# Ledger of designs, part 87: designed miniproteins, single chains

Each design is a single chain, and the fold is of that chain. pLDDT is the mean over its residues in the fold that is shown.

## One batch from the design tools (miniprotein)

Design m3213
Fold by ESMFold2-Fast:
Structure m3213 (fold): chain A 103 residues (1-103)
Amino acid sequence: MKNEKLGEEAARAGEAGAEKAKEATTPIEASSGEFAALSGGVSGYVAGLAGEGEEGRKKGAEAAEKVAEAAKKAAEEAKTELGKKAAETGAKAAEGSAKGAKE
């Protein structure tokens, strides 16, 4: 349903945000990447909940997990300390959302 598309879209946006975070050379760029990754994870989780039921929660958790994985990879590949910190923050937020959705 619509919630499946929203979760997938949110995950992709979060992944893109994490990639931009790793390239951040200024505090503004790092903050933008961090918020994009965080928003993607949370949006994926919320989209799952909107489906009302176990399947909705599971799909939301999977979307958040994908964002967390992308953000962790971005942190490892980060070219700047600012980018690494932004990606790490996004990864932790998305991982928390995924765990919350499963339980």
Scores: mean pLDDT 64

Design m3214
Fold by ESMFold2-Fast:
Structure m3214 (fold): chain A 77 residues (1-77)
Amino acid sequence: AGYAAALRRLAELSKTEDIPVPQTLRLLANQARAEGREDVARVLEEASKQTEIAVSKGDRDGVAEILERAAAEVEAL
């Protein structure tokens, strides 16, 4: 399964479960970088920053939207 699939799964889980989304995205970014995927790591790091802001505002729908958008960006790479 690719990073886009992982992001879509995380978006689904974030709607029903108390998942640390920004922290999870940072872990995925570190994994992508270790695999030589700087392009993917950059998208994941930006998504982590955006979801941290959305989480601080209690914007659950915004978190899911950011994750779906990041998945589309990764799929385009």
Scores: mean pLDDT 86

Design m3215
Fold by ESMFold2-Fast:
Structure m3215 (fold): chain A 60 residues (1-60)
Amino acid sequence: GMMLYEALEDFESPLPDGLNIRKGDIIEVLEVLDDALVRGRNLKTGREGLVPRHVLRQIR
């Protein structure tokens, strides 16, 4: 099944391939790059990018 995470806070990425999130957005984690970063898809916006792991909580 999909690995689903919830955004714990609003985050605007400074990275070129970063993902912007709002608190409560559901993020499908596509890849864990390291202990600090994941590649995710925001299910509300359909956009993909890099997001800090610490602003997400696993729900599925």
Scores: mean pLDDT 84

Design m3216
Fold by ESMFold2-Fast:
Structure m3216 (fold): chain A 77 residues (1-77)
Amino acid sequence: ASVLQMVAEQFSGDKLQEAFRFFDKDGDGTITAKELVTAMRSLGLGDEVVQLAGLFDKDGDGTVSFEEFLAVMSRFS
């Protein structure tokens, strides 16, 4: 909860979309949960971000759409 709160505070809606597009290299509107975790670690968020991967992959499809990402982030903002 506290980690998601911190990440949501760091990334406003516009910043979340910009970050998501940066890691969505194929432009299909989705990234893998592992890519998201790797990206956040590259931004310096450390091991606590690993726990977020489970929240993004709730349906077990292995991918994170922008709407799923925003929904998880806004739950804790």
Scores: mean pLDDT 61

Design m3217
Fold by ESMFold2-Fast:
Structure m3217 (fold): chain A 68 residues (1-68)
Amino acid sequence: TVADQLQQAKDFLESFSDVTVSVEGDNTITANFSGNPQKQIAATLSLLGEFPNLTVSLKGDTLTIVAK
């Protein structure tokens, strides 16, 4: 389910060191990469490959995931 994909994406992001993960509302996850753009890019590519039903966006050091 979409909820299962969102939980898996959250667990994946929490596996990174120095990444702050927060949940906002019922369908949104935000991750802050603390000024590490290479780690942020790598995480984004992995998420796009594994979770096609999730929308991933980047703004500064923040990666946002929204379930459709």
Scores: mean pLDDT 78

Design m3218
Fold by ESMFold2-Fast:
Parts: C-alpha cells; structure tokens; sequence
Structure m3218 (fold): chain A 73 residues (1-73)
C-alpha cells in the first residue's frame, strides 16, 4: 500500500527531526546517551520494518519514537 508506505516514511522523518531536537535539549551527557540509545533502537526497528514492507509496524515504531522525543522536550 503506497499510502501506508508514504505515511511510515513521513513519520520516520518527523521522528528523526524530533529526536535530534530532544537530544540537543538534554544537558546531562549520561541522560543524553541513554535517550539516544532508546531513540536509535526504535528508529532502527522502524527502518527494518519499512525495508521488509511492514508499513503498519514501521509507522507504530516511528510514532513511539516521536512520542518519546516529545516527552524528552
């Protein structure tokens, strides 16, 4: 489904931008490293889901990454 693929890709880009903003807002290096590891894990799983055509799973993972980034701001 091209619409689902586009939605997942757009969520991935949005989550990536939000993650960069969230990580830049964290002043403690230890907290930043922990947040980066969690965001990277979700992002990498999302990219793998997208690569295998599981667009619903990719969107779910990218939405979770976006939510985590928003909570860190």
Amino acid sequence: DEAAEKKAAELGKKAGRAARAALASITDPQQREAARAELDALGNEGVRALARGDYEKAAELFERALRLAEELL
Scores: mean pLDDT 86

Design m3219
Fold by ESMFold2-Fast:
Structure m3219 (fold): chain A 62 residues (1-62)
Amino acid sequence: MTVPSYTAEDVKERQRKGAEILLERLREMGAPQSVIDEIERLIKEGRYSEASSLGGDVLLSL
């Protein structure tokens, strides 16, 4: 029996890592600096889901 022991903190940590990976990808893809700054700000504020959503939308537009 596999017990998923994900706490809210575990979910946030995973979201943080995802947002950081997405930010790095956007830098590599040459996203505008204003977008990079906004996503970095959201990550610093702990708004990882919003950072990932914005970054994903921008990445799809590149």
Scores: mean pLDDT 77

Design m3220
Fold by ESMFold2-Fast:
Structure m3220 (fold): chain A 59 residues (1-59)
Amino acid sequence: GLPAEEGLERQREAARRAIAAGLRGEAERVLAILERVRPYVGKSEEELERAVREVEAEL
């Protein structure tokens, strides 16, 4: 897969681990990132990576 797709998969895994550990705030943050970058899925890798960085910087 593309590195940006691998980054999104790591974010999903982080959300699952946070939920399992009872860390709701961390899980909510990761899910908010995924929600906001969804429109960029299937776009160029550079656009997706930029969107992820911009969202992370705001959250």
Scores: mean pLDDT 66

Design m3221
Fold by ESMFold2-Fast:
Structure m3221 (fold): chain A 68 residues (1-68)
Amino acid sequence: SMADLERALELLDKAGVAIANGDLALAEKYIRELEKIVGKEVAEKLRELLLQGRYKEATELLIETVTK
């Protein structure tokens, strides 16, 4: 749903900011919340992309997952 997409994008952004700030515990909290929307497999892939600084690819994967 659109509400799930908005929430997931908010959580992805917050996780990315937390990683950039070196707050891995906070990033993990947001990734666990993302898992509730996108599932474990996609959440782990998003985590990998964010840790690699691949923010555009993480955003694209999240949109593709939530919109179908």
Scores: mean pLDDT 87

Design m3222
Fold by ESMFold2-Fast:
Structure m3222 (fold): chain A 72 residues (1-72)
Amino acid sequence: PEYKEYFGKAEEYAKQGKYEEAIEYYEKGIRLLEKIDPKNAAEAYRLLAWFLRSLGKDEEAEKYFEKAEELK
């Protein structure tokens, strides 16, 4: 599925320390996943939010926590 290709690209960028690109591709993948499996998409948004917090991007993390709550 297309969302898995985006997750693969995101992991590749994250391994390279290119976190902005990694976040972009995670977001693209999760948006596609929302249409197939909203529960797993909500979990993925929470994981992305915690990842953003680990990078000190607390305001961006809050946005993704809110998206996760909307899908539950």
Scores: mean pLDDT 82

Design m3223
Fold by ESMFold2-Fast:
Structure m3223 (fold): chain A 85 residues (1-85)
Amino acid sequence: SREEELKEVMREIVDFIYENVDKLSPEELIKLAVEYFREKFPDASPELVGAVENLIRNVVHLAKTQPETTPEELKAIAERGIDAL
């Protein structure tokens, strides 16, 4: 389903953010993650892209400011965000 595909891509985005949190700035992480999402969902509405960008910004903020947060906890937050869309 579309929701399952969205969750799968968000899990990939969380893994990317976690792996690169010490290497890239918040703005670089957000830019690359949003570009990846757009490549996976080229037909996504502007509203969906905006909502996912806000979710990505929240995940990046948590990864940068709360390094004790596990990748599995970040994935759970991202999946819950998709469920709220």
Scores: mean pLDDT 87

Design m3224
Fold by ESMFold2-Fast:
Structure m3224 (fold): chain A 55 residues (1-55)
Amino acid sequence: SAADVARGLAAGRAAVAVGEALGSPVAIQKGREALDAAERGDAETALAHAHEAGG
């Protein structure tokens, strides 16, 4: 749904921001993968990638 995509976008942006703050290239990459998935409408994959970036 549009709400799930919006949630995925927000989570991906947060993951990139956290990765940048921590200086983690892997976290930044995973956050960007989450954003790409959300832009394709794949909210589940986006949330999974965002979780990997943050954990």
Scores: mean pLDDT 77

Design m3225
Fold by ESMFold2-Fast:
Structure m3225 (fold): chain A 79 residues (1-79)
Amino acid sequence: VKISDEEVERLIRETTEALEKAGVTTEQLKEWALELARRAEEAGDEELARAARELAERGVSAEEFAEFVARRIREKSEE
């Protein structure tokens, strides 16, 4: 079932709070984005790999990382 915009917004908020409470640094978020890009390239998902690299290059905040993950979960849930 397709995830609603309200559910995406909630996931972003909850994920951002969780990352901040865990003390995750911008440097760690950048590494996670680069790892996601590498895995996407290995899987042949060039679009995801490009998006993840762009996220890492522009500087990843907890909120930006949460938005990226939540939007990808939404895309995967689409019919």
Scores: mean pLDDT 75

Design m3226
Fold by ESMFold2-Fast:
Structure m3226 (fold): chain A 82 residues (1-82)
Amino acid sequence: MKAKVTVYVDGKKIGEAVTELDEAVKVAEKIIEKAFPGTKAVLTSVEEVDDYTTVLNFVAYRPVGILVEEVGRATVTIEVLK
């Protein structure tokens, strides 16, 4: 089953892809990590808007010694395609 993945940072669209639904989260993580180099994208919330649309929120963290620093936040929409 295919899905459209759209990634937003501060309300601005930074990336879009069409992928298999089971790969959608990994594709979103890669887009976020490319936008924020040296960070890891961490999923913080999931909201099912309807039967075809899910909204995910991510935080991009950068390692600073033994700690992590929040570098940015991203909102992702996953739309199931027919």
Scores: mean pLDDT 84

Design m3227
Fold by ESMFold2-Fast:
Structure m3227 (fold): chain A 65 residues (1-65)
Amino acid sequence: SKEEIDKLYEEILKKAPEVKELLDKLIEAIKNKDYDKVIELGVQIREKAPEVEELLAELIEKLLE
């Protein structure tokens, strides 16, 4: 649901506000079905903020439903 997606987005940015631009680009890439870009941006987010890896995976799963 949108509410679950919004909550995950907020939790990621609360833990790692520095990844906001990368996260917004990743969400846009999912909307555009640009999966190569999703993989590239996902790697960058995990390298920059490994602490959000699990939350990012859950957000991606919810966005692909």
Scores: mean pLDDT 86

Design m3228
Fold by ESMFold2-Fast:
Structure m3228 (fold): chain A 57 residues (1-57)
Amino acid sequence: MESEKKFGEVLLEQGKLAYEEGDYETAKIYYTLAAKTPDEEIKKEALENLKKIEEEI
């Protein structure tokens, strides 16, 4: 699961960058992909960020 965790972290990082740029649609895509990973911690964090974006939009 280490490699899967690393991949999910990259997706979260990409989502964070898009969010900081105000590109909520792109951030939502990356967070959605991160939520598809099998890592429960990454999935949880991605879902929290998706909820935050929906609140912003």
Scores: mean pLDDT 76

Design m3229
Fold by ESMFold2-Fast:
Structure m3229 (fold): chain A 68 residues (1-68)
Amino acid sequence: GKVTVTITGEKPAFTSSGKILKKGESISFPASSAVISFSDDGKTLVVKDTATGEQLVASADDVEITVS
């Protein structure tokens, strides 16, 4: 299974490896190692791949999350 994050809004998302994702772009993480968390106000999404340590930070209002 995979967790896929698609950027749907104006705000870009950033990975810990320095990748910038813009509207229409997507990134996938293995569902077995992906941990999804939200900030206390629900405005920031963090997806961490616990197998690699790679982390994605995005505006929660500017993304769609699909689990497959």
Scores: mean pLDDT 86

Design m3230
Fold by ESMFold2-Fast:
Structure m3230 (fold): chain A 68 residues (1-68)
Amino acid sequence: SELDRETALALAYMQIAVDAIEKAGGDAEKARELLRNTKIESVEIDPGKKVRVKTNLGEVEIELPEGF
């Protein structure tokens, strides 16, 4: 459903944010710059398995929760 798709994408976007914070080493300004410069190139949803997001900074994969 649309809601399930939005939830999966939200999880992927949260992982992108976590990765940016980790790369910034706790520097909020660097984290913001990384997030501002992140471009979503493609989104591939594998129902019941994972969401893969390709960005200009690399690929992010999120395992979907059980029951998705």
Scores: mean pLDDT 73

Design m3231
Fold by ESMFold2-Fast:
Structure m3231 (fold): chain A 68 residues (1-68)
Amino acid sequence: SPKEELIEKAVEAALILMKEQGYSKEEAYKIMEFAIRYMGKKLGLSEEEIEEIFKEAKERVEKILKEE
């Protein structure tokens, strides 16, 4: 689904920014939020759906970081 693809791509991008580009978690999350909002608007998603996608993406990043 477009929502699931957006979440997965956002999570992957945030991890690359942190692990490969040396961004802090706060900066990676800001970039991730910008990308989610931009792409979500292009996909015709509501503000509520965009907020839920950002929340879900952050939760997935946090889970991955705890497992490392």
Scores: mean pLDDT 85

Design m3232
Fold by ESMFold2-Fast:
Structure m3232 (fold): chain A 70 residues (1-70)
Amino acid sequence: SKEEAYKKIEEIMEKMSEEMEKAKTQKERLEIALKAAEEMLKILKSNPSVPQVEIEIMEEQKKKVEEALK
């Protein structure tokens, strides 16, 4: 369900926040953010009840992180 997808997204964001707190460099933080965005996108795309706009927002955020890593 949409609610289950959002719950999983919250858990990924919480884990990302904890890993970023432990990261020592900006590159490590960006890599953590990229991995989290990829995991969140997989969850969102697997759930037909999730609005397309939520997927587009996450893809845009992932693109920004990928550009920052270049």
Scores: mean pLDDT 82

Design m3233
Fold by ESMFold2-Fast:
Structure m3233 (fold): chain A 102 residues (1-102)
Amino acid sequence: MKEEILEELRSFLKSKGFSEEDIEKLVNFVKDAFDFLEKSGLSIKGLEYAIKEFIKKTKDLDLSFEKIEKMLKEIVQEVRNENVETKEEAEKVVDKVLKKYL
């Protein structure tokens, strides 16, 4: 599932017309976050749910790369800080971050 979520994120960013350099930078940031959780013995499920929910809620929105980068970085930080493991917890984090920036 981790590889599937990273490919879904790459496809999402590519659909927004961002540069390959910007896409790889942000995908690698999220990949590093998954790797950190796995190496720490923590569940990756919360981050998988959060990325999927973020894509679902923003796919039809006209957002700048800088805004998407800020939101994704904040989502990753909140998931890590709150030890998010469930879909419901992940949806709450995504909603909180989207309300702050939208």
Scores: mean pLDDT 85

Design m3234
Fold by ESMFold2-Fast:
Structure m3234 (fold): chain A 57 residues (1-57)
Amino acid sequence: SHHHMHLERMRATLERFERNLDTVPLVSLEAFLHEARKTGDEELVRRAEELLARRRA
């Protein structure tokens, strides 16, 4: 489904952000979290929030 493909692409983007955390702009992580919340995928939202918190630390 389109939703399933969208979640797969978002997970790939999240993994890319995790690998490049020190160089990812905060605004990109904040925008990603906003999009993650729109999907309703609780795991994706949780991982995005943890990543943003780590980037701000």
Scores: mean pLDDT 83

Design m3235
Fold by ESMFold2-Fast:
Structure m3235 (fold): chain A 65 residues (1-65)
Amino acid sequence: MLEEIRNSKSTGELGVAITPAARPPSLEGRRRARESTDPEESQRWRDEGNARAAEEAVKAVEEAK
């Protein structure tokens, strides 16, 4: 029944609502890449997210040094 699917979806959304932890764009980009049907677009999102995350990590480590 659609009610069950809607309730299931609502429950998932409610779960996120109880802890509104906004995922950073870089992390969402990685997930989007995995959910994307287009392999080329998926690779672009993955590359962008990976590059951004790597740059941030390297910068933080280097600057912390």
Scores: mean pLDDT 56

Design m3236
Fold by ESMFold2-Fast:
Structure m3236 (fold): chain A 60 residues (1-60)
Amino acid sequence: SMEEIKELEERIKELEKEIEEIRKKYGDSPEGRLEVGITEGVIELLRWEKKKLEELEKKS
């Protein structure tokens, strides 16, 4: 639904802000890089889910 797509967009933006906070807190440490990588992976999964929902809406 459009509501679910909007929620995914908001969550993606929130996670992008979290990446900036992680970078500010941990800098270029190995721990910071790993945390950013994990968060980027979650963002990719949410973007994939959003794309699937957008395809479903187009077919409705």
Scores: mean pLDDT 83

Design m3237
Fold by ESMFold2-Fast:
Structure m3237 (fold): chain A 66 residues (1-66)
Amino acid sequence: HMTTLPKTGLTLEQEAALLQRVAREYAARHGRPVSETSLPLPSGPLTPEQQALVDAARKAIDAAEA
């Protein structure tokens, strides 16, 4: 049984990997350099809580880039 974060049900590393993937996809859409690397992402469809994390990450990145 892995240590999971209460907000997303993901491990800390999986949450970081998911956030990094969102950030890299955002950077790629803006023509920024992006490194293609394998991340320990969840293999299945995202749960509502994980989708909320992705949405929050996108919003935070948009705010930081503004």
Scores: mean pLDDT 64

Design m3238
Fold by ESMFold2-Fast:
Structure m3238 (fold): chain A 78 residues (1-78)
Amino acid sequence: MTPVEELIAEASLYLMGATVYEKAGDLKGAIEYYKKAIKALEEALKEAEKRGDEKTAKELREEIEELKKKLKELEEKL
């Protein structure tokens, strides 16, 4: 896989962990894993921008913003 694909896959694993913690009522655990997912996607965005992949970069920016909104909502419940 490309570095972008590997980072997106890593983010997907963190998102799976976040949803497991959220369903279990572990809001602190969910927040930690959402933060890890966002960080991996931000690294993927940098790599996509570096290679000039505007389509992937746009998709990653949109996903990062949606996850940041979700993270803020969860942190406000803490």
Scores: mean pLDDT 85

Design m3239
Fold by ESMFold2-Fast:
Structure m3239 (fold): chain A 100 residues (1-100)
Amino acid sequence: MEKELEEEIAEALARMSVAVAAIEARRELGETTAEAILETAPLVAELARELAKEKGSEYAAKIATKLAEELLELAREVGEDAEALRERARRRIEEAKKEA
């Protein structure tokens, strides 16, 4: 990998950590975990598209899926309906992708 692509990958991975931090910050401000996750879903989709262009769709899907799974586990731990959230987040991401 060229140094420039390596830096882009590192930034993309850092953005995934920022998504988790954003959810925690929104919860501290009184948002529900469900609201915080749904608001963050488009950012995960945008990150996946960026990674797909640089590293290919398989790599991007793997990284985005892992982040999504961690967010759903967080929802389960605080008593949210993770199954309903997963379906709504997926629909939101798919709709944003088609409209973009």
Scores: mean pLDDT 63

Design m3240
Fold by ESMFold2-Fast:
Structure m3240 (fold): chain A 89 residues (1-89)
Amino acid sequence: SLDEKVAELLKMPDEEIRQRLIELAKKLGLSPETVEYFLSLSREAQAELIIGLEEALKSDDEVEKTVYFTAGALIAIGVEIDEEIEKRR
């Protein structure tokens, strides 16, 4: 499942997660500003983004590519919000 893929990524060191995110963003032609923003997100949010970006790269259909990228970004934002709420508990 998607959650299992995220859990597998979270077993990796922080540096490997960050490097993988940078490489995927570069392959998708994302702006430096977008990459900088992604690198400011939590480790969990970065893992969710990596999954979305990898699925986007696998798709040959531009609509599917956009859907996977958007879904990954929205999930990552949700994870970031959840972590900020947890920090306030």
Scores: mean pLDDT 72

Design m3241
Fold by ESMFold2-Fast:
Structure m3241 (fold): chain A 61 residues (1-61)
Amino acid sequence: MKAELLRKAAERARAGDLEGAAELMVEAGYPREEVDRALELTPDGEELSESLRESAELLEK
């Protein structure tokens, strides 16, 4: 269910809820430090959403 959590995180990021997206990424098993780094590199919610969706696709294979 990691892919499902990342899809939900992508939806939160697209809606502008970056904190909610971060919590779902941590729940999916990403370290908090790595999640914080990703948010610093991709502060645009739409860009972050696309990246998270791609990660979820990779996990489904």
Scores: mean pLDDT 78

Design m3242
Fold by ESMFold2-Fast:
Structure m3242 (fold): chain A 71 residues (1-71)
Amino acid sequence: SMAARRAALRRAGEAVHEYDEAVEAFQKDPSEENKKRLEEAKKRMDEAVTELAAAIGPYNRQAAADEAARL
């Protein structure tokens, strides 16, 4: 459905944005706090990308994951 696709896209965008910020924070200050944030952000991003791929269709799953990984 369009609503499910929009929700998945929004969550994926939010998760990718948080992951990017977490990576930058860890690179500037590799503290235990920033390491945990990065690990949690990576997990959320993987989950959101999987949800987005499922909402788009099985044939686009890898493409969605590859695009998110490059951001």
Scores: mean pLDDT 79

Design m3245
Fold by ESMFold2-Fast:
Structure m3245 (fold): chain A 57 residues (1-57)
Amino acid sequence: MEWRYETLMKSGDTEVVLGTLEVLDAKPGETLSRVYEVYQNGKLVARAETAPRRVVA
């Protein structure tokens, strides 16, 4: 399992980043989490983690 980070949007001093936990060879019943991070002037100001999602076939 490893985290991938992607910038979703950037506006002025604010940047929203999506972190996704990927499971290689994911099996039915495994869970994935996603994290949203908000940065202002390069500093983390907010973080939200989504409910784990079950992988389906």
Scores: mean pLDDT 64

Design m3246
Fold by ESMFold2-Fast:
Structure m3246 (fold): chain A 74 residues (1-74)
Amino acid sequence: MREEILKLGEEVEEKLKTASEEKQKKAKQILEEAEKKGLEEAKKLAAQGKLEEAKEVVAKTILEGLKKALKALE
């Protein structure tokens, strides 16, 4: 999963360099929303002592956010 996040992150970063300002803003908003959602869910799991599940939830939420941002940049 981390390798997929790194690969998608690189693709998003590359496309941001050539994207319109409006697409860049939309992609950034998608990523910020994904980060916020992932952190909120992870905090709930961490409070329950489910640290590994918290890490997995952050990774999955970021991965989905990156996929969505990549589509917004296309």
Scores: mean pLDDT 80

Design m3247
Fold by ESMFold2-Fast:
Structure m3247 (fold): chain A 55 residues (1-55)
Amino acid sequence: SLVVRLDDGTEREIPYADIENFQVLKSDGSLKPGVEVQFFLKDEKEPIRGTVVGV
């Protein structure tokens, strides 16, 4: 699962199966703690942005 800190300071654990259109925004392309990411959840129209806390 992906653990992400959201813009409101909330941390969420999200199953990889629920993540769509995943994009790393600020890194060398690696998914690791401290990188900024953007993704969509299933059946949601708005992207979620946050900082990776755990993978």
Scores: mean pLDDT 74

Design m3248
Fold by ESMFold2-Fast:
Structure m3248 (fold): chain A 100 residues (1-100)
Amino acid sequence: SSEEEKKKKELEIQMQIGVMAVAAAVLKVVSKKEGDEKTVKLADEILEELEILEKNPNNEEALKKLEELLKELQKNGSPDVQKLAELLLKNLKEIKELIK
């Protein structure tokens, strides 16, 4: 059961990372069409940190940088981008709870 619980947590972490990566990729495409170069750059940096976390979800530096990037989107994004950032921050919180 302990080994099964560990595998379940690993799957749940990877699913959260995957959801965040899809959302960030969509954000990049939409922001590029709108000429929002600042949001494109933030989405690229979010994708880079998510790639690091896919390989090592316990990377504290990547977790911290991802939170900072998402908070920047929440503060300075359009209303829709701010709502997306809030949802992604909830996904990040779930990852942090699962890695404990």
Scores: mean pLDDT 88

Design m3249
Fold by ESMFold2-Fast:
Structure m3249 (fold): chain A 103 residues (1-103)
Amino acid sequence: VTLSQPASVSGAEGGTVTITATASDSSVYSFSWYKEKPGEVPELLFEDGKRVAGVPSRFSASVSGNTATLTISNLKKEDEATYYAMATTANGFVWGSGTKLTI
């Protein structure tokens, strides 16, 4: 299984952006989302589709078929980061290619 994400996405402060990750097949059990800033450990936002405590309500995650979607509303400059999807499968974890968000 592979996870494909767009390389980059751009948004405006106060706007909304969506980031998608598409699995190459239907063998995925669940999707998780991570936020990474250069030189930092990835921050877990959603674990197996569930919001991690402390993540702002303006972040939301959904799944339709083989595609996971992360939606960020009311965008802030601090949201500039690379966002990674991770799929849980029978053979372990598969990382997405990452999407760089620019505000």
Scores: mean pLDDT 85

Design m3250
Fold by ESMFold2-Fast:
Structure m3250 (fold): chain A 85 residues (1-85)
Amino acid sequence: SMKNEEIYKEAKEIIKEAKKLAKEVLKKAETKEDMLRAIGLLLRAIGLEFDLELAYKNNDIEGLEKILKEAKELLKEAKEELKSL
């Protein structure tokens, strides 16, 4: 469905950007605490990537919408963490 494909593509790009920012946080981390927060963001992004592919394969529109919401929250957190360095 067009809605399924639209949500999938949007979530995929958001997760990709969040993962990129999390890697930048990790690269700039000067404390153990900053490093652990960056690792947490990366693990969440990887989990969302796996969940996204599974939801898309199964035509799970509710799962895709949930993943998109979680991806947007992760991107916001990654941006805030990067600005705090």
Scores: mean pLDDT 89

